# Designed miniproteins, single chains, continued (3): the designs that were tried, part 20

Each design is a single chain, and the fold is of that chain. pLDDT is the mean over its residues in the fold that is shown.

## One batch from the design tools (miniprotein)

Design m8669
Fold by ESMFold2-Fast:
Structure m8669 (fold): chain A 92 residues (1-92)
Amino acid sequence: MEELKEEALRLGEEAARAAALAREAQSTVSDAAYKTAHAEMERQMARMLELARKLSPEEVREVGEFVRRRFEELGMHEEAERAYRALTELAE
């Protein structure tokens, strides 16, 4: 389902952007901004994972590779690996 895959990719991108904002908030020592950005990241990731359950194994892998690369571009290698594993486990 092309539309569902596109939505999952969009949610992954929004999660990555929220993660970048959370990192910025930590560097500025803004507790409120960090909590807001981190909660948004978790919310977008949860929505992406729920949507991924409706995708084919091939589409789940494609979304996982995209999300992994986006987090790696942000220097969030640990988060990239965890997101990729969570998505690929859904393809089982």
Scores: mean pLDDT 78

Design m8670
Fold by ESMFold2-Fast:
Structure m8670 (fold): chain A 87 residues (1-87)
Amino acid sequence: MSEAAKEALMAEVEASMEIIKYAVLKSTGASKEELLEALEEAIKELEEAIKAAREALEKEPSPLVQQLLRSSEEAKKLLLEEKEKLE
């Protein structure tokens, strides 16, 4: 795997951890304010993952990184919809 692809994978792992944090907070009855803060952080990490994936694809075509980009973009869309419902 290229170094750029490894960086994109690491960013995806970080984004996934923030999504899990949001899910845990939601399941434990966290306040609307805490849920909004967690959603904003997860969206921010997904934006970083999307950026890293795009940069990796500029350097080297990779079906794995293309799939990660698609998954991150879809996850961001879903979290933005979740944020709109919560506001």
Scores: mean pLDDT 83

Design m8671
Fold by ESMFold2-Fast:
Structure m8671 (fold): chain A 85 residues (1-85)
Amino acid sequence: MKILLEAAVGGEQASSTPEERRRVLLDAAMVMAGYIQKVQPGAETVLRDHLTGEELPVEYKEEEFEKAKERNWKEGIATVIAVEE
């Protein structure tokens, strides 16, 4: 199963640098991927950038999930937009 996430940087807390923006998007997607793994173990997750349309694979790793949760991942929004079998 492949799950496509659309990610955006939220509101006034959004970073202005491309590098920081990408980190926020990836952190939000990693947190969502961790949630998805609890519901659908083994699901492949892909992040789509809301502004650019760029697609990036999100490889779930527990260590990266915990690190993302410790950073300000709540500045990002990741939502499921497609599920493929």
Scores: mean pLDDT 75

Design m8672
Fold by ESMFold2-Fast:
Structure m8672 (fold): chain A 77 residues (1-77)
Amino acid sequence: GAKEGAEKAREGAKKGDALEAIEGANEAALGAEEAGNIRGSMLGGVGAVAGGAGLAVGDNKFGAELAAKGAEQAAKE
């Protein structure tokens, strides 16, 4: 669910692993959508996209932090 995705994204951010954090954010967004939480799903998805952009510019730590923020919003909303 959204909480499990957010925890995965948080662990990715701790390790500076943008790919793990992005995967967690996508899982959190999907969990929020399944719960009918459209806003949480959108914020988790935005976090995953922003994380991917950070990765693309070579900043794994920045990408991981953005993905984790979006995932946390998906779990709370």
Scores: mean pLDDT 79

Design m8673
Fold by ESMFold2-Fast:
Structure m8673 (fold): chain A 66 residues (1-66)
Amino acid sequence: MEFKDGQTVQVTTKPAIDLTTGKIYEPGTTFTMGDVKVLPNGLIQATDLATGNVILFGAEGIKVIA
């Protein structure tokens, strides 16, 4: 699955983490991504456009919904 700027994603199986606040995005949480970047370790880093905060997640625990 390709992750792109402007997509809305839902956390499904593994929590995402807000690197700015330490807040955990539990399964069922949705956010719209900007500045999507695949890290060398295979994790995805993106900005939550609603907060401006950097979110870290695994591709396997997220689905694109819009």
Scores: mean pLDDT 81

Design m8674
Fold by ESMFold2-Fast:
Structure m8674 (fold): chain A 83 residues (1-83)
Amino acid sequence: SKAEELKKEVLELAEQFAEALKAGDFEKAVELNRRTVEAGKELAKVASEEEVKEVLAAALELAREAYEAMSEEQIEKLEEAAA
């Protein structure tokens, strides 16, 4: 279904975001985050609240794991890229 396709897209973008963070590619991470948010908005139009919450929880967990893997120097670079 369209909801299943969008769910996969959101999770794939979230995974790419997490990998970009771990790689220190913060320009790419910012862009991937914007794309993940946009795909999430489209998912919210066609999926149940429960499905949206499940996908959001999975995406946030990927981000949490990436942030925990980052060095202090990488966090500083992320703050610079987000400004």
Scores: mean pLDDT 81

Design m8675
Fold by ESMFold2-Fast:
Parts: sequence; structure tokens; C-alpha cells
Structure m8675 (fold): chain A 76 residues (1-76)
Amino acid sequence: SRRLSELTEEEIWNALREAASKVFKKDMSDATREEILEEAKKMPGAIIDTAAEILGLDTAERRKLYEWFLEEVKKA
């Protein structure tokens, strides 16, 4: 399995964009990071679980992704 610390910010945001597209069943290919955060805030658990699956993260690294996501929400 991969570690969150080995991923680039771009890889994480691309996975979140794909996760949002899958969860909400809409095209997010042109979505900004701010737009991805607004969608992800509606169903954070589903988005983070889907993004973690896309990134190949185990349960521990998925939890770290969720903590990272919460910090990004605080910045927005």
C-alpha cells in the first residue's frame, strides 16, 4: 500500500476530483480545488473513502487523508 506522505499534492487533488465525480455522478474534470472542497464537504466520508481507494491507501493512511482534508477545509 502507498503512504500519504509519498503522494504529491496534485495526486491527492486529482483523486479527490475523481472521487467527487464518482460520488455525485457529475463531471468534475474542470473543477477547481475550491469547488472540489465544497462538494467533498457535503459527503466527506464517502469522498475520502473513494479517494483513498483510488490512491491505494490502507485504513491508517485513509485516516491521515481525512485529517489532511480537514486542514484544507480550514484554509478555505
Scores: mean pLDDT 84

Design m8676
Fold by ESMFold2-Fast:
Structure m8676 (fold): chain A 75 residues (1-75)
Amino acid sequence: VEEIVKAILLWTEAQRAIKNEDYETAARYYEELLKLFPNNKKVLKNLQTVLEKILARDPSNEEARKKLEEVKKKL
């Protein structure tokens, strides 16, 4: 129950961050969701999308590039 409620809140906040084009914040919420659901393809695909948007804005972001490679390996 607690884990499901936390997941709903994290998902909602990630979606809000995306609407505000705050992809760095959205990525953090999706990473927290992956701690609860490590192999959830929907979460992984959403994290992939926000990491790609971060890299589109800042191609030199080495942390985002590394995380994107890890996410792609799980998909």
Scores: mean pLDDT 83

Design m8677
Fold by ESMFold2-Fast:
Structure m8677 (fold): chain A 82 residues (1-82)
Amino acid sequence: SLLEKALEAIDAGAPLDELRRLLNQIVSPAVADVILRLHEAGLREEAKRLLIDAVNATDVNQEIAVVLRGIGILIEHELEKR
């Protein structure tokens, strides 16, 4: 499945362009952007969890919650560096 390929790409540390191509076939652009930023930051477990949650989202409110959670993780990670 495309989801399985994307999860494997995250685990393998695939290049951003390869992962973006897979994600654009599975999730919305907003979700894809957040997952790519988590992957770039080395937060691979968080990226995979967010992808699974996004695929299981059944409405726009659930998708918004996934995006906001991903942004929150990125902010927390940046604050921990500083």
Scores: mean pLDDT 86

Design m8678
Fold by ESMFold2-Fast:
Structure m8678 (fold): chain A 100 residues (1-100)
Amino acid sequence: MEEEIDKIYEEALNKLKEILKEYGDSPVAKRAYEAVSEALKKIREALKNDDYEAFQKIVEEMLEKLDELYKENPEIAKKIFDVFREALDKLVEIYNKKKE
């Protein structure tokens, strides 16, 4: 369980780093990378502690930040959001299997 959470986190960070390399001169890409990487780190810690309320709060705060980034650069924001959403889907599946 914890090893699978760590793997999802590392895979998401690697994908975000690739996006940052493609758009490295973009302030939006840098801010989005920093915001999502911090959110994923907090989500990883919350899920390891079985703190689902903290998980939900972090997700809601990140979605609000992504909406702001979409207004500045929808292309970069969408690519970063897709990575975040994919990681969330995998983390939710692991968390739900733990409840079985």
Scores: mean pLDDT 78

Design m8679
Fold by ESMFold2-Fast:
Structure m8679 (fold): chain A 94 residues (1-94)
Amino acid sequence: SLHGAQKFLELLKKKLKEKGLKEEEIKEAMERVNKVLNENVKTSLEEELLKVLGDILSKEEAKFIAESIATNENLEEAAELLAEKFVEYEKKKK
């Protein structure tokens, strides 16, 4: 759902800011997620999440996020999960 994707992006950005990521780190995270959401419909959202974010997401986590966006259910939990994974990723870079 386009509406679910837009709501997910807003929730994710809010959670990344609340978790104290730097503006540049938030921008990079949001660009990666937008790349997933803007890819052509020939692959599942789960497969696209794993192609772009497979370095931070497990297959089960990608499936949960994909299903949440598709159904407009659990968007808050899906956004929290992805935000926490980006926080862990940035901490491991240090």
Scores: mean pLDDT 81

Design m8680
Fold by ESMFold2-Fast:
Structure m8680 (fold): chain A 70 residues (1-70)
Amino acid sequence: SQAAADGAGIRAVLALPASQQQAISQQQVALLQQLDAQVAATPFSSPAQRRQAIAQAIGRQIRAIGDTLS
């Protein structure tokens, strides 16, 4: 399931050395800031659709990190 894939990604990141976890965290913060700016600039999106899109983007990022590190 997607939830299981997300969990595997999180566990993979948590298994990394602290320096690599810090680098990933920095990149994730930058991605979240970019996503926040895009959401703020999106006209006429419903709150539910915006939240779903954000959740999916975050989930994809977590899975991509897990896949890269496996």
Scores: mean pLDDT 66

Design m8681
Fold by ESMFold2-Fast:
Structure m8681 (fold): chain A 64 residues (1-64)
Amino acid sequence: SKQDKDMLKKTYDKVSSTITSPSDKQQLQDVYNDFYSVVDSYSVQQSVGAVLRLVGTGYQLQMK
């Protein structure tokens, strides 16, 4: 839904702002783009999973 896309974008923007490496930002953007393209077909559980995956990816990139 539009709400799921808005939530995913807000999450991406917030997490991306904490990453300083351009290559890590690109990896996060790739994950975001993959979910954004399909999130409208997702259940509530799948949409929550996508947001959590995006946050987790950002966290892993910060731990490098």
Scores: mean pLDDT 76

Design m8682
Fold by ESMFold2-Fast:
Structure m8682 (fold): chain A 68 residues (1-68)
Amino acid sequence: MSDEEIAEKISGLTGVSLETAKLAIELVRRAGPGADPLEIGKELAKRTGVSLSKATQAAAYAIIALGL
């Protein structure tokens, strides 16, 4: 599955924008295996203004979708 397809799924499931979903994928890939969805969620919320709850959900879905 392409990063675009993963971003589309994250956006649909969490309600974040496609751009926010793409950033979640980038941050998860940068963190690598064992990434903490809460820590990635905090960074994502800081950069996008999305709530911590939605940012953490986006990060968690990205981790699962990437198999990390």
Scores: mean pLDDT 84

Design m8683
Fold by ESMFold2-Fast:
Structure m8683 (fold): chain A 73 residues (1-73)
Amino acid sequence: MEPAEIKVRSEHQKETVELVKEINEKLNEIVEELTGKKFDKFVDLRSLPQEVRQEVLERYKEFEEELLKKRAA
């Protein structure tokens, strides 16, 4: 099985959009828990204090591991 051209573009784009939505929702949840601030769209990590950014990334790493487990199942 040799991939000549993978027509996963539309599937990958759809999965990417769903993933970005889930990631953004999780990031917003974490940031709200840590700072009490809520973002309506994408979380700008650069606008956050360094300590908050570090903790957000740590919690996000746990979410990423769960996402990978879900794909393996």
Scores: mean pLDDT 66

Design m8684
Fold by ESMFold2-Fast:
Structure m8684 (fold): chain A 71 residues (1-71)
Amino acid sequence: SEAYDLALAVLKAVVENMKPEDLKKFIENLVKTGSVSVEEAKEIAKEVAAEAERLNRPDVAKAARETAKKL
């Protein structure tokens, strides 16, 4: 979906400087507002976690994975 593509692009662009708690809230809010499905939000979290690991942000990667598990 357009919302999925946009959310993923934005998060990948900002993930290096993002606080773990802000990433969690962003992903949760995508589902809460109906902008993406739960399945799409889990895919976003997985892709963002991989990007965070590449950027040496394991704290952010962990937050993304934990958020996905609770969705």
Scores: mean pLDDT 86

Design m8685
Fold by ESMFold2-Fast:
Structure m8685 (fold): chain A 72 residues (1-72)
Amino acid sequence: SLKDIFDADGDGVFNDKSYEALRKAIEEGKLTPAQREGLLAVADVDGDGTLNDEELDAFYERNKGKPVDEVV
């Protein structure tokens, strides 16, 4: 699931390793359509259906240090 990417090091916390894993999954096209839809729902703040670097960085900044279940 998308939350498995958010917990890349298995500690249950969204951190730098989680963000690196997410960026890599996006760059390598490893996200399923359902995972991409879920990511857009939480990170696409302008609602244009596109994720840009600014939105991804903002997503990381507001979620870093949170439990993966609390990532929004």
Scores: mean pLDDT 73

Design m8686
Fold by ESMFold2-Fast:
Structure m8686 (fold): chain A 79 residues (1-79)
Amino acid sequence: DAAALAALRARYAQLHRKAVSLYSATNISRAGTDTSRRLTLKNPSLQPDYDLSARSEEETARAYEEAKAEADRLAAAIA
């Protein structure tokens, strides 16, 4: 019904905004990892910082993919 459809649209909008935010965070995290990698080439003692940055990038990218998949499922349900 109209109320159920309105609720699904509101939920989709919320998840879409979350996915957009996570996409931006993933791009920022990737830039940070690139910087950390370059620093590690000059100073190997920074390897643990690079490893942590790479893990954070992977976790952020995974969160983005999960949010995107959920938004896509809701979009299909609305269509």
Scores: mean pLDDT 82

Design m8687
Fold by ESMFold2-Fast:
Structure m8687 (fold): chain A 80 residues (1-80)
Amino acid sequence: NALLETAERFEKLADEYEKIYEETGDIRAGIQAIGYYITAAELYQQLGKTDRAKELYQRALALAQKLGITTGLDVLQRGI
């Protein structure tokens, strides 16, 4: 299934770029990882793999928060 293979490839790319960010501090790698997680999540959602998609969206959100892209999000999450 081409969609499943594509989703898996983007997930692997996201994991790899997140690791590069964690090891090197390269913000560009972190941003690319976020994009790849979102793309993989969208493809898993299209495949009906909603729980897998949700996990990848949550990972993208956590990484974006860590990078400071959504600077107000941590305050909101702590408030609930």
Scores: mean pLDDT 79

Design m8688
Fold by ESMFold2-Fast:
Order: structure tokens, then C-alpha cells, then sequence
Structure m8688 (fold): chain A 89 residues (1-89)
């Protein structure tokens, strides 16, 4: 079957100016791992795991982050995370 992707954490809330780390792991070897935000590629690797580290967060960093894995047969798997950046008090 297609690679199974697991994203951690799936839901995260951070205060503006803070940081967040999103990690995705494929259940099997892949030809490509990609992080997408709003359909835009923000990071990629050929490894079975890929960590996206976001620092100095602003409201523009809020949104859906989708991890996609593609194997050597062209099969894909995906999982997502929701990041919410809240104003500093």
C-alpha cells in the first residue's frame, strides 16, 4: 500500500514570537518527503523523517501544514497539523 505518514503534533497553539517543531515520519522508505503550507512547498527531504522548525512565529505562520510522502512507485500518503499563533499578551 502507500506510505503511512504520521505528523506530531497534530494541533499546536503558540504565542506570537514563540517557536514550533513539526515532525513527520513515513512508515516505510520514500523517494520524497515534503511539507506544504497552503499548497506551497516549504521543506523537502529524501529521508523517511523530516522536521520543520518554525521560529519567531507571527499570525502569518498560522494555518494547515501538510506532510506528504511519495514512494518509488509513485504512491503517496499524507498527514496534517494545524498551527495557531495567538497575539502576545
Amino acid sequence: GPPRVTVTPRVVTVVEGGSATLTKTSSRPVSRLVWYKEGQEVASSTSSSLTLTLTNLTAADSGSYVGEATDSEGRTGSDGSELTVVPAP
Scores: mean pLDDT 83

Design m8689
Fold by ESMFold2-Fast:
Parts: structure tokens; C-alpha cells; sequence
Structure m8689 (fold): chain A 61 residues (1-61)
């Protein structure tokens, strides 16, 4: 898996954990982070990787 995908996954997980600690619902935090990483990877020309990462994040529910 590409270094950029690993970095974005780690940042998304850290963002989810921070949001939950601040009182945001876990599912909402996961959905928001999944949408953000999908848009980011799609803009970088990796739509297939975007779908795979979004699926992994949503499984964290």
C-alpha cells in the first residue's frame, strides 16, 4: 500500500479519536473522516484507493 494512503489513514484515525474525545458521535466522526480521505485520494488521482480506504474506515464503526 502506498505511503500516502498509510499517512492519510493514520491522520484519519487520529482525527476520529480526537473528535470522539471532544464529544462527537463515533459514527459521525468516522463518516466525516471517510468522506475527507475519499475526496483527497480522488483529487490525487487514486479513486480505487479512495474506495478501499473508505471501506476500511467504515468497518471501524
Amino acid sequence: MDKIVKKLMKESIETIDRAVSLGVDRKSAIDGSADWIEKKLTKLGHPDKAKKVKKKLKKMS
Scores: mean pLDDT 76

Design m8690
Fold by ESMFold2-Fast:
Structure m8690 (fold): chain A 89 residues (1-89)
Amino acid sequence: PVEVGKYGFLSIEEQKEKILETLKEEVANLQPSDDPAEQFLAEVLRRAVEILENEDDPKRIAELLNELFRLAEEKLANPEAKLELPKPP
């Protein structure tokens, strides 16, 4: 089993694999919830999986994931924020 945490000095391929495993586990935990924040987190994690599966450039993967997670944190920090992700490119 893997957990969400520090990925340290892992290669990009190893980081991608561990992130995908962790994201799938978190989606499974959040998906059955009717909480809007947990549903939003599930959508964020699903989009992260899509990014990791579709992008080969490690710099682009990092950029897209950082943008996604930053956006998620900003929206969750604001209790009045609309919990929606922007349309994919």
Scores: mean pLDDT 68

Design m8691
Fold by ESMFold2-Fast:
Structure m8691 (fold): chain A 85 residues (1-85)
Amino acid sequence: MLEKEMTVGVALLALAVLKVLVVDKKQPVTEEDVELAEKAAKMIKETGDEEAIKIAVEMIREIAASESASPELSERLLKLAEELE
């Protein structure tokens, strides 16, 4: 299904870009970044793609564990990863 494939691809790419910016480039995690992760996670979960869900959970947890995430935003990301599983 092209729609499902496009949804997974776009959502995973968004999370991968966010991970690079936050984890590798040490950019601060913003409220907008968390909202982006929440939207991407919802899109992936709705597809039911088990592999995509697993990859998304791992990326979200790495973003949450970064020094660039405030405690409040880190908690929101960790909760998102738990709800996505």
Scores: mean pLDDT 80

Design m8692
Fold by ESMFold2-Fast:
Structure m8692 (fold): chain A 94 residues (1-94)
Amino acid sequence: SSNAQLQAQIAALSAETGRLVAQENYEEAAATERQLTATQVTLYTSLGKDDKAAVVRTYGSLASAALAAGNKEEYHRLNLRLVSELIRLVGDEI
């Protein structure tokens, strides 16, 4: 139940961050990205996936900093890298 709530919150925060980035509202996008990162870390930690939590914490922190600086290109690069690292970790779990 709590994990389902966290997953729903992650989906909503991800959509909101993307919307704010598209509107060039970088200050609010950075704040929403920090909330997204914290929620994803909480979810992965609750699932015992500490390696994924660490990756999300690292790249999420860098992504929110890039957004705060108004650097949309760096934000997208870091987000793609985060996705790539999470996919790699899924392969290691199988």
Scores: mean pLDDT 86

Design m8693
Fold by ESMFold2-Fast:
Structure m8693 (fold): chain A 74 residues (1-74)
Amino acid sequence: SDSLVAQARQKLIKAGQAAQDGDLETAKKLGDEAVALLEQAGRTDLAAGAKKAVETQIAMAQGDEAKLKELGAA
């Protein structure tokens, strides 16, 4: 459903804001919820992209070079 994708996008925006604020627990929680919504919408492509984006934002906030390399961001 397009409504599930819209809800997921709002959660991803909030996850990004939380990561910038250093609230990595909230960023991960909101990111996981967004991925679940995209999977429910049957958008496996968007779910995979969202998961990688959230993991990248958290890794950048932590300075986790090994994780960034795994994600192809470094």
Scores: mean pLDDT 82

Design m8694
Fold by ESMFold2-Fast:
Structure m8694 (fold): chain A 86 residues (1-86)
Amino acid sequence: SEKIKKAIELFKKWLKENYGVEPESDEEALSLLYTTIDAIEAMEKSPDPEVQEYAKQLREELKKAGITDEDLKLIKEHYDRKVAAA
């Protein structure tokens, strides 16, 4: 999907600019992005309001980088299908 490829490129830029991290491949970047989505969803389910606030801030940072909630949902659904098919 072109949307997924665009999200991977934006995520790589966000990682470099904010953490100085450069994934060695698109597959590594996609895996890191999927892990980030899972972490956000876990934080949103936390009973701690401070942890929920960190999840909101991370979603806002990704939106500023051009990665929307729709893009995150598409990436999770894509990766979940691959894991279920394996």
Scores: mean pLDDT 82

Design m8695
Fold by ESMFold2-Fast:
Structure m8695 (fold): chain A 80 residues (1-80)
Amino acid sequence: SKEIFEKILKRLLEFLDENPDASSEEILDKLAEIISEIFGIDFSNLSEEEREDVVSDLLAKYLSQEQVDELMDAIFGKLN
């Protein structure tokens, strides 16, 4: 939904503003943390691959492709 997208984007942009030199790994870890908090999911017992799958499934379920693309641009736009 738009509300979920806006919550994720706001928290991610706040993290990026506070951590301008954050690595791609740190940014992806923060995205997983934000998703965990918003959806109430405990990722502590999941492998990295299982965590990525859960995050991908949740993004696909609650966000449009355009919203996913905007999030990915916000993440990877700072890495170029």
Scores: mean pLDDT 74

Design m8696
Fold by ESMFold2-Fast:
Structure m8696 (fold): chain A 78 residues (1-78)
Amino acid sequence: SNSDRLRQRQVDRARRITQQVIDDSQRRNYSDQDTQDMITTTRDRILRVTRQVTDTVNHPDPDGVVSDVDQVIQQVQN
């Protein structure tokens, strides 16, 4: 469905952005604390954008999409 495709796209976007932040932090030799702060800031931005996107398209399960996005951000960090 269109709703399932949107969910998957938001999850894929979150995974890509979170991984890039981790990779960039490693390349720049950021401390673990600076890396964590960057990930926290990035997570807040991703979740805000995800909510805006789900609201704009009147998604039937906006909370579920935001939850799945938050879960993948946590998974990439492990």
Scores: mean pLDDT 89

Design m8697
Fold by ESMFold2-Fast:
Structure m8697 (fold): chain A 90 residues (1-90)
Amino acid sequence: SADEEKALAAAEQFRATLDAAVQKTMTSGTEEAKQAAQAEVEAARQKVLELAKAGSLGAASLLYGLMAQAEKEANDALTKAEAEAAARAA
């Protein structure tokens, strides 16, 4: 459906925002950069949630699932990068 296509597009845009935030966090390495990246992700999440409210319940459910998956993948990427950096520092 058109609502599901919008949900997929919104989820892809959210994933791109998460990927950019992860890269910014990894390259800057400061607490301030991490907080700024988290604020950008939260703003993007709120924008996507507003879009979900305008769509069907099925599209909203799909969108929430895709957002959760993208956030898990971003967190896993950060955890792996931090572990690799720690291993090189040891």
Scores: mean pLDDT 79

Design m8698
Fold by ESMFold2-Fast:
Structure m8698 (fold): chain A 83 residues (1-83)
Amino acid sequence: EEIEKKAEEGGELAYKVTYETVGNDAVYLGGYLGGELAAGKEAGEKAGKEAYERALTIEQTRENLAELAKEVAYEVSKKKLEE
């Protein structure tokens, strides 16, 4: 599926960017860039914000933040592309 592939590509970018970035805003940047790649600027802004807010409720390890950014970028992008 085209939508699935785009959302997966966004999630992979979000994981990579978040994992390679240092700081408490890493998950925002990863989610933003992943969402933007998959479904445009609005999806990026939403994914970044949503990932950042959800990150406040989990243990903030590099792996946990990267996995969260991947999940949120995928979910937000898939929903946007289904519009």
Scores: mean pLDDT 82

Design m8699
Fold by ESMFold2-Fast:
Structure m8699 (fold): chain A 82 residues (1-82)
Amino acid sequence: MIVPVHKLDELTKEQLEEMAKDPEVQELAKRLGVSPEVAALLRMTLFPTLSAEEIVDWLESLSPEARQALLDFAEKAVEKLK
């Protein structure tokens, strides 16, 4: 189920850091080349029911520009967390 973008405002940095300790989230972060916090945010807000492999496959199906824009958005969202 897709989580609305406004739910990003409900995340705390501490909650995201706890989610980043999940081994599946850490594997996703390694495959995408992003921080574990960015991987946790992507999985929770955009793809809560998808596996790490399905998320990677979907991201790789995007144009390079669209994929980079999504990753940049997620990194900026993590940086804005209090």
Scores: mean pLDDT 70

Design m8700
Fold by ESMFold2-Fast:
Order: sequence, then structure tokens, then C-alpha cells
Structure m8700 (fold): chain A 107 residues (1-107)
Amino acid sequence: GPLEELDAALAELRAALARLKEVGAPEFLIRVVEITIRDLEELREAVRAGDKEAAREALFRLQISLGLLGIARGVAKLIGASPEVIEALDRAIDAAERAIRAAEEAL
């Protein structure tokens, strides 16, 4: 169900964050993934509580942080970030997109 999909996406985002820290990614990339995790945690709690208004607000914030992840990925490529950094960002983007789809189906 939607909570299981959100939990899976949260685990993938946390794994991507751990990988970015392991490879010494620039702080701004780490920051953007941390913001995305926070937005997803808020969405997960709102969905769990059945609070449709809070879930819609959290979903909107997650959509904004997904946009920021896309910009951050573009900047990472521009500054010549390693393939490991780009792969971790791609996993974070994919996880956030799956979370958005799961939440939209629940609302």
C-alpha cells in the first residue's frame, strides 16, 4: 500500500545520503537530499495519520525538493562530480518520484 511504498522510498533516500557522505560529495548535495528526506518523512506521517490536508501540503513540499534534486544533479554534472555521486542522486530522484506517485494514488 502507499505507506509501504513511502517506507521503501525513504530507505532508498537514506541509502543515497549515506553513499554521498561516504564518497565525500559536496555539502550542498548532501543538504538537498537531507531536505528531501525530511519532506518525505512529513508526507509519510501525514499519510499514516489519514490527514489529507497535511498530506497534500507535504506532497507539495516534496515536489519542490524533487525539483531542487534535479537542479542539484545538473550542478553536480557541471562541476564534474564522480559517477558515484551522479548515481546516488539518480537513486534519490527515482525514490522521490516513486513516493510522489504513491502519495498521489492515496489522496
Scores: mean pLDDT 91

Design m8701
Fold by ESMFold2-Fast:
Structure m8701 (fold): chain A 76 residues (1-76)
Amino acid sequence: SMEEKKEKARALLEAHAKRVKKVIDYMVENFGIPREEALKRGKRIIERVAEEIAKTYGLDPEEMKKEALEIFEKVV
């Protein structure tokens, strides 16, 4: 069902968001990258991930990008 596909997509987005957060924290802590800049880069990455997940599950890319940003904000 579409609902099951959205749940699977959300789980993948959460996993990717956690990975991106770890990279952001590492870059800020070890390379002195400003957190605001690292967060902007992370948002671009998670949006691209959302587009690929949308293609995989036949979901709306714009809805998936919105969901991905909401998940990312909870993780960071």
Scores: mean pLDDT 85

Design m8702
Fold by ESMFold2-Fast:
Structure m8702 (fold): chain A 77 residues (1-77)
Amino acid sequence: THQAVADLLRAAAEEARAAGAPPEFVYALEQASDAANDGMSAEEIKAGLRAAAESGLITEEQAERAIRLVDEATAAA
């Protein structure tokens, strides 16, 4: 469900923050969680993460990590 994906992504954002991840990466996960809660598809969320990397808001490696977390959350939901 969208709520289950959102909850898992928010948990991932909190875990990343606790681990000292860069604030832009934590913010990207929070935005992905909000998007999932608003009913955005996993493909749309991943496209947004790729666009964020293309615009320099996050690194390509951060986008790849966030995309993996979206895929894991979607598989678990």
Scores: mean pLDDT 85

Design m8703
Fold by ESMFold2-Fast:
Structure m8703 (fold): chain A 74 residues (1-74)
Amino acid sequence: MMKKIEEAIEEAGRLVAEGRVGEAARTVNNTLVDLGLPDAGAILSQTLSDLVAAGSSPEEIRDTLVKKARELLS
């Protein structure tokens, strides 16, 4: 489970670096929904959007989302 989430977050980081923020948020949300975790998907996709709006780097976004995903799945 976490491996698929981490892969989605890494892909989202690449999409953010390319300015494709909506696709990044959708990638995270769709991955979590497909895993049966729609609430976590909504929280993580919103957190991604908030971090982008705050000017966070793609690396900071990836690290923050991985930590938050682990907290939500504990």
Scores: mean pLDDT 86

